# Ledger of designs, part 74: designed miniproteins, single chains, continued (3)

Each design is a single chain, and the fold is of that chain. pLDDT is the mean over its residues in the fold that is shown.

## One batch from the design tools (miniprotein)

Design m10721
Fold by ESMFold2-Fast:
Structure m10721 (fold): chain A 77 residues (1-77)
Amino acid sequence: MEELLKETIEALKNGDVDRAIEILEKLIQEHPELSEFANAILEALRQGKDRDEIIKALEEVLKNPEKAQEVAEKLRS
């Protein structure tokens, strides 16, 4: 889990959105408990939401995985 979140953050910081999407899809498959969060990130990327906001959301969940649902709801609002 933590490794996939870190890889997603790194991909986004490098501007590699396609790689970030691939990693998020893998995260959904391997960690279904994070599926709502990962789908919220995918939705934000699809809608062209600010990349720094998306990275901040990923970093928040990396530090506090229990906040995944809260962060997902904030991203969708």
Scores: mean pLDDT 83

Design m10722
Fold by ESMFold2-Fast:
Structure m10722 (fold): chain A 79 residues (1-79)
Amino acid sequence: MEKDLKEFHDEVKILVAIDEAGEEGATVREIAERTGLSQSTVSRLLKKLEKAGLVERVESKPPRYRLTEKGRIVAETAK
């Protein structure tokens, strides 16, 4: 139970960090630095958020992640 709640909390932190990064989005490294999470944790949770339709990956080097319209609503509600 607590593990699932922590993962949800970490997912919300990632959404807020991407929202605060602005329209250009953020890299895994930038999200990790903003949230205090490891890059491996951020990468894993971003895959879950992408499957949920809350974030989209921009094909750049390195890849950037942006909020979808749905993701922005969730991030704004969580603030």
Scores: mean pLDDT 79

Design m10723
Fold by ESMFold2-Fast:
Structure m10723 (fold): chain A 77 residues (1-77)
Amino acid sequence: EEVRQRAAQEALELAKEDPRAAGFGYAAASVILYGGPEELERAAEAMEKVAEQSDPETSAVLRRLAELLREAAEALR
């Protein structure tokens, strides 16, 4: 529970760094709060794929979100 809450809060803070990435940050926080490790890993893959097609600033935020999602998945195993 504490791991999910802390990781979700960090995702929300990342969302505030770039308004264009806000939706991705909120989506990441939702998956962290309610998803299992497999869902978190799939969300990280999706964020990385979108990052490849995004501008450098948005890409950096999305890659940070993907890293956070992968770390949360590992902590929940």
Scores: mean pLDDT 79

Design m10724
Fold by ESMFold2-Fast:
Structure m10724 (fold): chain A 65 residues (1-65)
Amino acid sequence: SDEEIAAQVEELVRRYEAGEISEEELLARLKELGLTDEQARAVLALMRAGRHDAAGVLAVLRASA
């Protein structure tokens, strides 16, 4: 579901911010979860804006439906 994907995206963003994965790996993993290039970049934009919680990610996924 979009909620399950949003939760996994939030976890990947947390791991990236903790320095556990690279930006390249983050983008690759987001695409592996089924996100488009545009959705993956939107997640990075939300992260920079400080709105990368599950609700923010879910909004990106639903806006692209």
Scores: mean pLDDT 75

Design m10725
Fold by ESMFold2-Fast:
Structure m10725 (fold): chain A 62 residues (1-62)
Amino acid sequence: SITVEVEYKGVKVTTVLDGTTLTTTFSKPLSEEEREQAERLALQAAVGKALEAVRAALAAAA
């Protein structure tokens, strides 16, 4: 599982990627529009972390 935490307008956004399931939680309520922006930011961070982890695992296996 990949867990990332990002900040969006002073709100902590925690995203957990487990297989194909993406769960996002917010420290404070956000508007629908802000929620979409925060989810997009968190998804980009999670993808970046997953790629980094794959590279590290391949390097460790070599």
Scores: mean pLDDT 78

Design m10726
Fold by ESMFold2-Fast:
Structure m10726 (fold): chain A 70 residues (1-70)
Amino acid sequence: MEEIEKRLEELERRAVELYLRGELSPEQLDQIGALLKEAKRLAYEEGNYEEALKLIDEAEQMLDEAERAA
């Protein structure tokens, strides 16, 4: 539970930082935000940590791709 919370906070921070640097589009920021919001719901409301981690991994992949494209 604590690991998921820390990963969510870190990815939210990375998304904002990349957006401020112009390395992430508004559409990508919105998509990543939606993935992280759904991951929070799955983890904290449903206790579905496996699906939450999949969405966290997807958001992280999007951030890694945006950073490589910049």
Scores: mean pLDDT 82

Design m10727
Fold by ESMFold2-Fast:
Structure m10727 (fold): chain A 71 residues (1-71)
Amino acid sequence: KKEEIEKLKEKIKELEEEIKELKKEIEELEEELKKNPKDRKLVQRLIGAKLRLIGLEFELELLKKKLEELE
């Protein structure tokens, strides 16, 4: 179980880093969209990025819950 805990912590850290990177991308896309609100390609990219973020955040919550159950 100790090794499982360490593996989960590593995966959680990797997901947190990926989420941070994606949130930064979303912020940049939102700023660009404020300057060009009718840019359909920016809107599609922003929607896609937000959907990916939701998926990653859900996965992170599941892993954190699993870690709590093992600790």
Scores: mean pLDDT 83

Design m10728
Fold by ESMFold2-Fast:
Structure m10728 (fold): chain A 79 residues (1-79)
Amino acid sequence: SPLEEVRKIIDEALADPRMSPEAKRILRETLELVEKGASIEEVLEHTVRRMNEAQLTPEERDLIAETLARIREIFEKAK
């Protein structure tokens, strides 16, 4: 299912040792929104806002952006 694929993608990102506790918090919030049935637009808007509010390294931002791109692809395929 699309939800299982998103959960797997986020679980992989959460297991990455390069992710700070704050980056992992943002990823968990992203997963919660997807599980609640939020639109892709709401998921992206929330995650980008949280990334801008947090003190993240460029590497963490790139990893979260890659995670979001993979999630977007799943939503597009589910249409």
Scores: mean pLDDT 85

Design m10729
Fold by ESMFold2-Fast:
Structure m10729 (fold): chain A 84 residues (1-84)
Amino acid sequence: SVESLVKAAERLVDLLDDEDPLNREIAATFLAMLYSLALRSPDEEERRAFLEGLVPILERAKEHPDPTVRRFAEWLLEEARRAL
């Protein structure tokens, strides 16, 4: 369900706060893959609901102390806003 995908994205963004930079890179990779998978849904309303749930999560990630995490969050947020 869309709710499950948004919850998965939220958990992956929480993992971006991990102390291990390798775990942060893994989380970013999986989040990008999840985003791509969600946007392959043929249902426009499901895609919109996912994007609307994702945007506030990414807005929080933009404030991360790691500049690599911030750049990733900014890039994905721009992609999400273009797709919305």
Scores: mean pLDDT 82

Design m10730
Fold by ESMFold2-Fast:
Structure m10730 (fold): chain A 64 residues (1-64)
Amino acid sequence: SMMDELKKLAEEVDRLSVKLVVEFGDVETAERLGRMAKEAVETGDLELAKKALEEAKRAIEELA
């Protein structure tokens, strides 16, 4: 379902946000991405979840 897809995207954002904090010390970006993922799940906004995931991946790539 669309809700299952949304939850999977939010879980991946949370995983990358934890990596940002633990490996790179970027708490500010992690907190912002976590808020976006939470809002996406609460509102059913699949595009917001995709945007949060793209930003999370980009942040990891820039720090790696």
Scores: mean pLDDT 85

Design m10731
Fold by ESMFold2-Fast:
Structure m10731 (fold): chain A 76 residues (1-76)
Amino acid sequence: KGPELLRQAADAVNAGDLETAEKLALEAIKSGTVTPLQVTNLAMYLLAKAMDAEFAGDTETAERYIELARKVLKAA
């Protein structure tokens, strides 16, 4: 359940749907079945996306990725 929800959260990030990604990631963490490494991996992926957005000049999108990474790490 939890790892599958994290995979779906990553898919939502790839689709640009950060609202869905947040809901799925927090549900995955709340399930208690995800490992700290899996949570850290998602957070690192979000930070990589933030760097890409910042490099493209999209500071608002970069800040959204950083905020989601913070929420994910705080919930773990």
Scores: mean pLDDT 83

Design m10732
Fold by ESMFold2-Fast:
Structure m10732 (fold): chain A 56 residues (1-56)
Amino acid sequence: MLTPEQVKAIHEAVRAAWAGDRDKAREYLEKARELGFSEEGVKNVEALVDEILAAN
């Protein structure tokens, strides 16, 4: 079960990716990991972030 803080960090990472801000997207992914988000979950969101950045 995801915490509200983990969900917030994930949403911010995706938002940063849509803004083209690679550094902020990475920072929020690291934040989600620090908050106890699973390694597999972090990799899945990282793949999504990379896809969004590549599409811009």
Scores: mean pLDDT 82

Design m10733
Fold by ESMFold2-Fast:
Structure m10733 (fold): chain A 85 residues (1-85)
Amino acid sequence: SEEKKKELLEKLRKELREKGLSDAEIKGYLELVEIAIENGLDIEELLKSDVEEQIKLAKEKTPVSRVAAIELRKIGDEFDEELKK
């Protein structure tokens, strides 16, 4: 269970990075998926889905307030990345 969760998150991180997402966006989506799994989303169901469907399922299983908090953190992290330049 825990090993499958780790494999899923590592695969998701790699696929999101290959799609050109920022580190802040990747971190936000990984956190979203972890919270969804904690809220009862089946890891096997996620493994059968593509990245877009995985994110959709994760949002569905995560409380709206937590999704909003993650999106706000992503915006803050992206702003910090721009300021670094």
Scores: mean pLDDT 72

Design m10734
Fold by ESMFold2-Fast:
Parts: sequence; C-alpha cells; structure tokens
Structure m10734 (fold): chain A 60 residues (1-60)
Amino acid sequence: SKTAKLKELIKVVTNEEISDEEAKELLKKIEEKDLSDPRIQKILEELNISLDELIEHLEK
C-alpha cells in the first residue's frame, strides 16, 4: 500500500510513472530521511509538506 501511494504521488506531482521496484527504493530513501532524490524534493515542495508529514501520509 505504501508503494502504491508513493507511485500515485509521483505520477500526480511529476507526471511520470515509476515501477514497483523504483517505488520501493524511493520509499527506503524516505524512511532513511535521504532527501537526495529530486522526486522526493519535488513532492515536498509541490504539496508544501515536511518529510515527517509525507511519512505519516504513506503510513495511513
């Protein structure tokens, strides 16, 4: 469910579809608080939310 939510957010924010494996890698970076990926940065900027708020959203 977390990977599916993250894939949907990436699609809405970047208009790009990512694979389940890419979504899992991106989720791992989010959980490790690694902000080096531009897609994570873009989600936080476009939604005007913090990383902790993104983690909370993905866990619901």
Scores: mean pLDDT 80

Design m10735
Fold by ESMFold2-Fast:
Structure m10735 (fold): chain A 89 residues (1-89)
Amino acid sequence: SSRAAEQAALKKQLEALGAKTGVLPTSPADLRANGDRLVARAREAEAQGDYETAARLYRQAADLYRKAGDTDRAKELEARAAELEAKAK
């Protein structure tokens, strides 16, 4: 409904503002969802042979998973990024 869409839009704007100012916390679920999207993009870059872009995206995803409390997955993605950086030269 229009009222629910209006509340969702306002919440999104407040979260974006909070991310810039550090006032509003990002939930672990939001961090994990963003990490998943970055992993998907990293895999596409890796499949295209763009190892430099893939490594950067894996590192960004690892940071988000670590902030979400998923330290094991963060460590795996950082190891993958390091491997791809070696191939990018």
Scores: mean pLDDT 76

Design m10736
Fold by ESMFold2-Fast:
Structure m10736 (fold): chain A 65 residues (1-65)
Amino acid sequence: ATKRAALDIEMVAVGIEQGVGVKTKFEGDTVYVTISGDREAQERAAREIREVAERFGFKVEVRLE
């Protein structure tokens, strides 16, 4: 529970910093992330989000829209 909340906060912060929309859904040990906005910013955010999720021990599936 606590790990999910902390990871969610950090991923949302990445979205704010990169100027993209971030939506998250947690299932077991996997987080599903949808990133919206400018493509270059989406790619930067996706890279940071993958790194953050890995540090928290979660698998991550990223979708760009």
Scores: mean pLDDT 82

Design m10737
Fold by ESMFold2-Fast:
Structure m10737 (fold): chain A 70 residues (1-70)
Amino acid sequence: SALEERALSLAKSQEEAEALRKMVALVKKMVADGKSLQQIINELNLIFAKNPSISSDARFALLEMTLELL
């Protein structure tokens, strides 16, 4: 989707791109499993805490993608 492509395009390094691809896949899986928005946000925040190099723009793009998938 356009939002998925936008989130992935915000990566500034190969490591960030790999982390973002995994987070996109995780969000899609959580939505498919029927997780609530709050559960998805909580999981993403845990991942962001472990990956502080992920930009605020990429974080917002992931949240916007999550809202569109719900």
Scores: mean pLDDT 78

Design m10738
Fold by ESMFold2-Fast:
Structure m10738 (fold): chain A 71 residues (1-71)
Amino acid sequence: MKEAEKYNEEGKKLMEEGKYEEAIEKFDKAIELDPNYAEAYYNKAVALAHLGKPAEAAEEVKKARELDPSL
């Protein structure tokens, strides 16, 4: 759990820098460590949207909202 949080935070930092593909790599590691990490799926969706991949972004938003409907 704490390790997954670390990767999610690293991904968020990369998002702030506009490094969306590198951010996705970090969010994928967070998801690998905690498959129920709703925030990591949501953050990955935002990064995918920035890369012009709206269909893939929609899939990740769906997963995030299945885990946490408040997102």
Scores: mean pLDDT 86

Design m10739
Fold by ESMFold2-Fast:
Structure m10739 (fold): chain A 78 residues (1-78)
Amino acid sequence: SMEEKEEEIVKKVEEDLEEAKKLLEEAKKNKDEEMLEALRKAVEHAKGLAKYLESNGYLKAAKALREAAEELEELLKK
C-alpha cells in the first residue's frame, strides 16, 4: 500500500540522516572540505526530492525528508 511505502521511505530517511551525521562528524574532525560540500549537495537534493514527494501526495515521507534535510543543514552551519 502507499502507507507501507511511505513508512519504508521514512525509515530509510532516518537511517540516511544518522549516517550523514556520522560522516559530518568525521569530515569536521578531518577538515574534509570535499565531504562537507558533498553533504551540502545532499541537503539540496533531499529538499528537491521532498518537494517532488509532496507534489505526488507522499506527505508523510516529504515531511520526514524535509525535516531531516533541515536538521543536517543546521548541523553543517556549526
Scores: mean pLDDT 87

Design m10740
Fold by ESMFold2-Fast:
Structure m10740 (fold): chain A 71 residues (1-71)
Amino acid sequence: DETLDEAALDAAEAQLEAQAKKLGITEEELAEAEKLSDEELEEMIRNGKGGKAEVYVTMRRLIERERARLA
């Protein structure tokens, strides 16, 4: 059921936002991570060079990609 899948994505997004707030990710850190491509973010994370903002942006983009698939 696509409606249930959307609810699951909404829950994941809410959890991700709560974790970002707990970690104190700043708008500046998010802006820098948002400048990176999906490939650059994945490479940084694979090489252990990604920070909390890079992980957050990667997870957010995965949720957005799944949401687009369901639309």
Scores: mean pLDDT 75

Design m10741
Fold by ESMFold2-Fast:
Structure m10741 (fold): chain A 66 residues (1-66)
Amino acid sequence: MEELVQEARELAEKAVDGLADSLGISKETARKAAEQGVKEIERYAKEGDVELARQNLGALKAIAGE
């Protein structure tokens, strides 16, 4: 579980540049969006909804170029 959240945080860092470039927004705005995604993954993981956490992680991987 903590491993899943840690992976999400690492992917969020990679996604910041991709989001900023793709959407034409500042890196600061992109970082806030990525951080919100990580918080959603953390929330689902804490509530035991590992399936939703993994699904959101998959979306983050796609944004990060995976």
Scores: mean pLDDT 74

Design m10742
Fold by ESMFold2-Fast:
Structure m10742 (fold): chain A 50 residues (1-50)
Amino acid sequence: MKHYLVRATLGAMLVDTVVEAESEEEAIKRAAEKLNVPESRVQVVEEVDA
């Protein structure tokens, strides 16, 4: 799996986290589930760890 740096908005805060996923869409879904926010509040910043 690839690692993706994703950014989520939690109210007034921005939170960056790294998730393992096969695609950017899966990374958004995993980050949304992990942070308990809607997928619309999550964006992929970059692919990390090659």
Scores: mean pLDDT 77

Design m10743
Fold by ESMFold2-Fast:
Structure m10743 (fold): chain A 73 residues (1-73)
Amino acid sequence: EIEREIALALTDIAVAIGKKYNDPEGLVRLVERVAEENPEFAVEILRHASDAAEQYGFTEAAERLRKRAEELE
């Protein structure tokens, strides 16, 4: 599933950028864009990013991404 692997890689890049610049809002915006461009994997993208954001201490961003994933189910 090359499209899924690319989407998850882009998600990891978005999270890494957010962490590097200490920008949880930018992280959320980038991840939401990746999910919008990859709607078939949107829930997985949002949950993957939520877990990573939580690990980096971006608790509010993680909660927002998780809630967005729940709304898409």
Scores: mean pLDDT 83

Design m10744
Fold by ESMFold2-Fast:
Structure m10744 (fold): chain A 61 residues (1-61)
Amino acid sequence: MPSEAEILLSLGLMYYSLGLKYKDPESLRKAIELFEEAAKLGHPEAREYAEEARRKLEELE
């Protein structure tokens, strides 16, 4: 069964993809939140995803 961290990472990647496709800052903000939580729960790779999502959010203003 996937861990809670894995579920949050998957959900974060989904919102990240939506934020990029539709240029939606709300989806990018949700992705950042989910990646931060995934990293806290033991998936440290999620920190890099959170940084990338923040960069994309800044590009959208």
Scores: mean pLDDT 82

Design m10745
Fold by ESMFold2-Fast:
Structure m10745 (fold): chain A 101 residues (1-101)
Amino acid sequence: MVVEGIKAFSNGDYDKAIELFRKAIEENPEDYTAWSLLGEVLYKQGKYEEAAKYYEKAISLNPNDAFSWENLSDVLEKLGKYEEAKKYRKKAEEILKKAKE
């Protein structure tokens, strides 16, 4: 489902992508990837506050997912929260450095 959701998202079918990612979350609520990808779709729709909540949920499930930290940083920049964005971007960089060890 996550793979099919990514395909729908790549084709610009945001409604189908949201449906597929929500279904993935219903089947496995601990799938941080599905939470993160749903946040990404909301970001593309300009729903920055909602996107932030989904990225925060993904991070709560997997705090080592550098992608979610980076995307949360991008969302916070869109919301004008530059200091928080800088802090979370640095967190993503630290995680990526550790993943290479």
Scores: mean pLDDT 83

Design m10746
Fold by ESMFold2-Fast:
Structure m10746 (fold): chain A 80 residues (1-80)
Amino acid sequence: LPSTLRVLARYAEEKGLTDIAEALRSVAEKAEQRLKEGDDPATVIREAADEAASILESKGYTDLANAVRTAGDVLAEEAA
């Protein structure tokens, strides 16, 4: 999931959505740090996906937010 969030952040930046890009990078960096510290991968993935989706929804990107949540659920289930 962190790599997916970084790709989305890059895309957002290319579209001039700098605030969204910075927020998504922050979520990705926090998730990567938690994984390095040995936090439960399923929990980290779910929380990162929910935070990213909340940011996207707040900016009106509801469909993209739902896609991020779905991807997070699938990846968290595989990690559990």
Scores: mean pLDDT 79

Design m10748
Fold by ESMFold2-Fast:
Structure m10748 (fold): chain A 86 residues (1-86)
Amino acid sequence: HFEEAVEKLKEAMRLAIEYALEKGEVTEEQAEEALAQLEERARQLAELAARAIQAGREDGLEEARASLPPEAAEKFEEAVEALRAA
């Protein structure tokens, strides 16, 4: 389910951007730019994550998850599980 993983990563990234904006960690312009790139970034991340899972290199995925706000981390984990199930 590559497309399912892409959608879950888009949700995770959107939540992370919203949290960063609310906390003042990014500007509105930076948030808008990141949101405009969600589709491309989510697909790139899903491809990299799938490759990492196949190679048994999941340490980077765990570190990425730990860096996210809780709600975004949950969606990220759902994306990783979708990639493992594929």
Scores: mean pLDDT 78

Design m10749
Fold by ESMFold2-Fast:
Structure m10749 (fold): chain A 60 residues (1-60)
Amino acid sequence: SPAEVKRLAAARGLTLSDEEARGIVEFSGGDPERVEGLLNALAQGLRLRRVDGRWVLEAP
């Protein structure tokens, strides 16, 4: 869930908006391994953006 993703991100020092947390759930399909990979990518400075109704992982 988005709330669980926000808690996992906070444990890694990341602050996510509700929209970003939802995007991680949608992009990962709720798969915990994919969620972990996305959180690691965000920790490396990549950002999730919504472009034409889809989520994209890009550099800031």
Scores: mean pLDDT 74

Design m10750
Fold by ESMFold2-Fast:
Structure m10750 (fold): chain A 88 residues (1-88)
Amino acid sequence: MDNIVQQYVQNVKDLMNSPVSQISSIYNQTQQVQNQGNRIVFQSQGINYDQIIQDMNSDDPQVRSSAFSIYQSIDNQFHQQGQNIQDS
């Protein structure tokens, strides 16, 4: 976990220090950083992000429904935490 968090922090710093002339590269790096952030958030809740994404695309409607419920629960927690930081 620590290595993934350190890599995420480094990627954010690299993005912030990128030259303005690399706008397209910055956009792609931003998406990669967001995906890493999502993985870290889900792992902090004890959930495997990649497994949830796979389950959401399952042919089993029960598996899909369960995965969507878990995803929405974590997504709502992430949004609530972001709001609490803004209000603090």
Scores: mean pLDDT 66

Design m10751
Fold by ESMFold2-Fast:
Structure m10751 (fold): chain A 90 residues (1-90)
Amino acid sequence: SVDEALRAEAEQYTKDAIETAERAAKTGSPSLAVAAQLLAGMVIASGDKEAVRKTAEGFRKAAELARKNGHTDLAEWLERQAKRLEEIAK
């Protein structure tokens, strides 16, 4: 069904958003951070609250990774994005 296809797409967007956020965290790349936010936007658009929650968890882990790599401003930005996603998932 279309709903099953949308759920599968939400799972893929969730994975892509988290992996892109992790790459941004390792490199400090603002372009990858924006790409991760756009992918998270696709997860939100799916309406799958579980996928949004998983994306938030991934962004929190990426924020911790960014701090460990010395990208403090990016870490704070990723944590703010995670908080927004957590609010949307409720």
Scores: mean pLDDT 88

Design m10752
Fold by ESMFold2-Fast:
Structure m10752 (fold): chain A 79 residues (1-79)
Amino acid sequence: LSPAERRAEAEAALRAAEENLEKAIEAYKKGDYVKAVSLLTAARILIAEARVLGGEDPELQARAEELLERLREAEKEME
């Protein structure tokens, strides 16, 4: 992948992770715990992918870390 392609894929992964996290919170509020856990797992994988694709880019790494913290807090609130 070119650097531009890696950045685009990292940004797409972060966007998808955020969407999955929001859907997970909504699913949990509706009592769909299986769906919530599945969506949280998908979000975690996407955050990890974004970190790998983002490399040393401090902005992408910071965004991934912020999203991972949001995910960890959501997981704790759901348990």
Scores: mean pLDDT 83

Design m10753
Fold by ESMFold2-Fast:
Structure m10753 (fold): chain A 64 residues (1-64)
Amino acid sequence: AEARAAVERMVRDLQEGNGLAREEALEAIRIAAENTLRNAADPAEGISPEGVARARAMLAALAA
């Protein structure tokens, strides 16, 4: 529920700020979440377990 609401807020922000279509905004959010998970494999990036959990939750919300 929270992850879906966060995705919808980010879509709105990208549409209003960057003029992106909904599909473009959803793709940008997915790419950002995937990059977070990739970077989480590197300890130097300092990605928290909470950050990883949020990225996974966002990807799950996008797939539903």
Scores: mean pLDDT 79

Design m10754
Fold by ESMFold2-Fast:
Structure m10754 (fold): chain A 67 residues (1-67)
Amino acid sequence: SKIEEQIKELRKKAIEKGATAGLYYMSSSSYRLDPSLKEEAEEYERLGEKYDKEAEELLKKAEELEK
């Protein structure tokens, strides 16, 4: 059904957003190895959190459509 296609697309986008968040977290962790790069580490951590939040919002939309 069209609704099943929409749910799959939302879940796919959520996975992609989560993967992007993971990359930012990895970069943040790498920057934290150098004390001079603390600000860059914090910025990349915030970007990871932003993309995780976007992934959660997409999953909530998928759950609403599944009901």
Scores: mean pLDDT 89

Design m10755
Fold by ESMFold2-Fast:
Structure m10755 (fold): chain A 83 residues (1-83)
Amino acid sequence: GAEEAARLGRERATGEGGAEGGRAAAEAGRAGSASAEEAGEAGRAAARGGVEGGETGVEAAGGGLAGLGGGASGAIAAGGPPV
């Protein structure tokens, strides 16, 4: 499903990229908490649209949640708001 694909994508980016890279990304995610709040709100808006649009909205919401909960810069860089 779309949710599983989104999770797998972020895991490959952080996990397979390197153990140290994953750690650094998590710390960077914390530092970007102020910006992450805005990204999380965008993800929530996408989820609301997804109820009507189906899987496309779910995929967008998954990306937003990854940035908010995963603490990975990669998720934010993928389509977050400019900072």
Scores: mean pLDDT 49

Design m10756
Fold by ESMFold2-Fast:
Structure m10756 (fold): chain A 70 residues (1-70)
Amino acid sequence: SLEEIADTLTERYGVPREKARRIAEAAFQAAKEGGMIAAVEAARKVARELGVPDAAGELAGHLAYQEAQR
């Protein structure tokens, strides 16, 4: 779920809950429309805008793509 993705970002990278949710939501929407590459790029873009490391955005993109396949 999007909640699980947001929880992972908070636990692993210390991303504030509200920022983690925004990254997860953007990644999931992009994953549904354009697949894994779109999910990773959208997550990285939102992560940069929020001052979150690119690594957290990349992970969020991959997790959102997996979630979109369920």
Scores: mean pLDDT 85

Design m10757
Fold by ESMFold2-Fast:
Structure m10757 (fold): chain A 60 residues (1-60)
Amino acid sequence: GLEEEVKKIEKKLDEKEKEIIRKYLAGEITAEEARAEMEAFEKKLKEENPEAWEKLEKER
């Protein structure tokens, strides 16, 4: 089923968000760069597994 794929995407998003927040708080990237990086990562995940992404969005 898609459940494991959804869980995998959620975990990847959570870890990436933590990484981006850490870099932002450390002054390594700007708020604009943080947003762009997150959007690019989300787009990549959606392109890699659109079915799991749609399921995740419906559960939100």
Scores: mean pLDDT 80

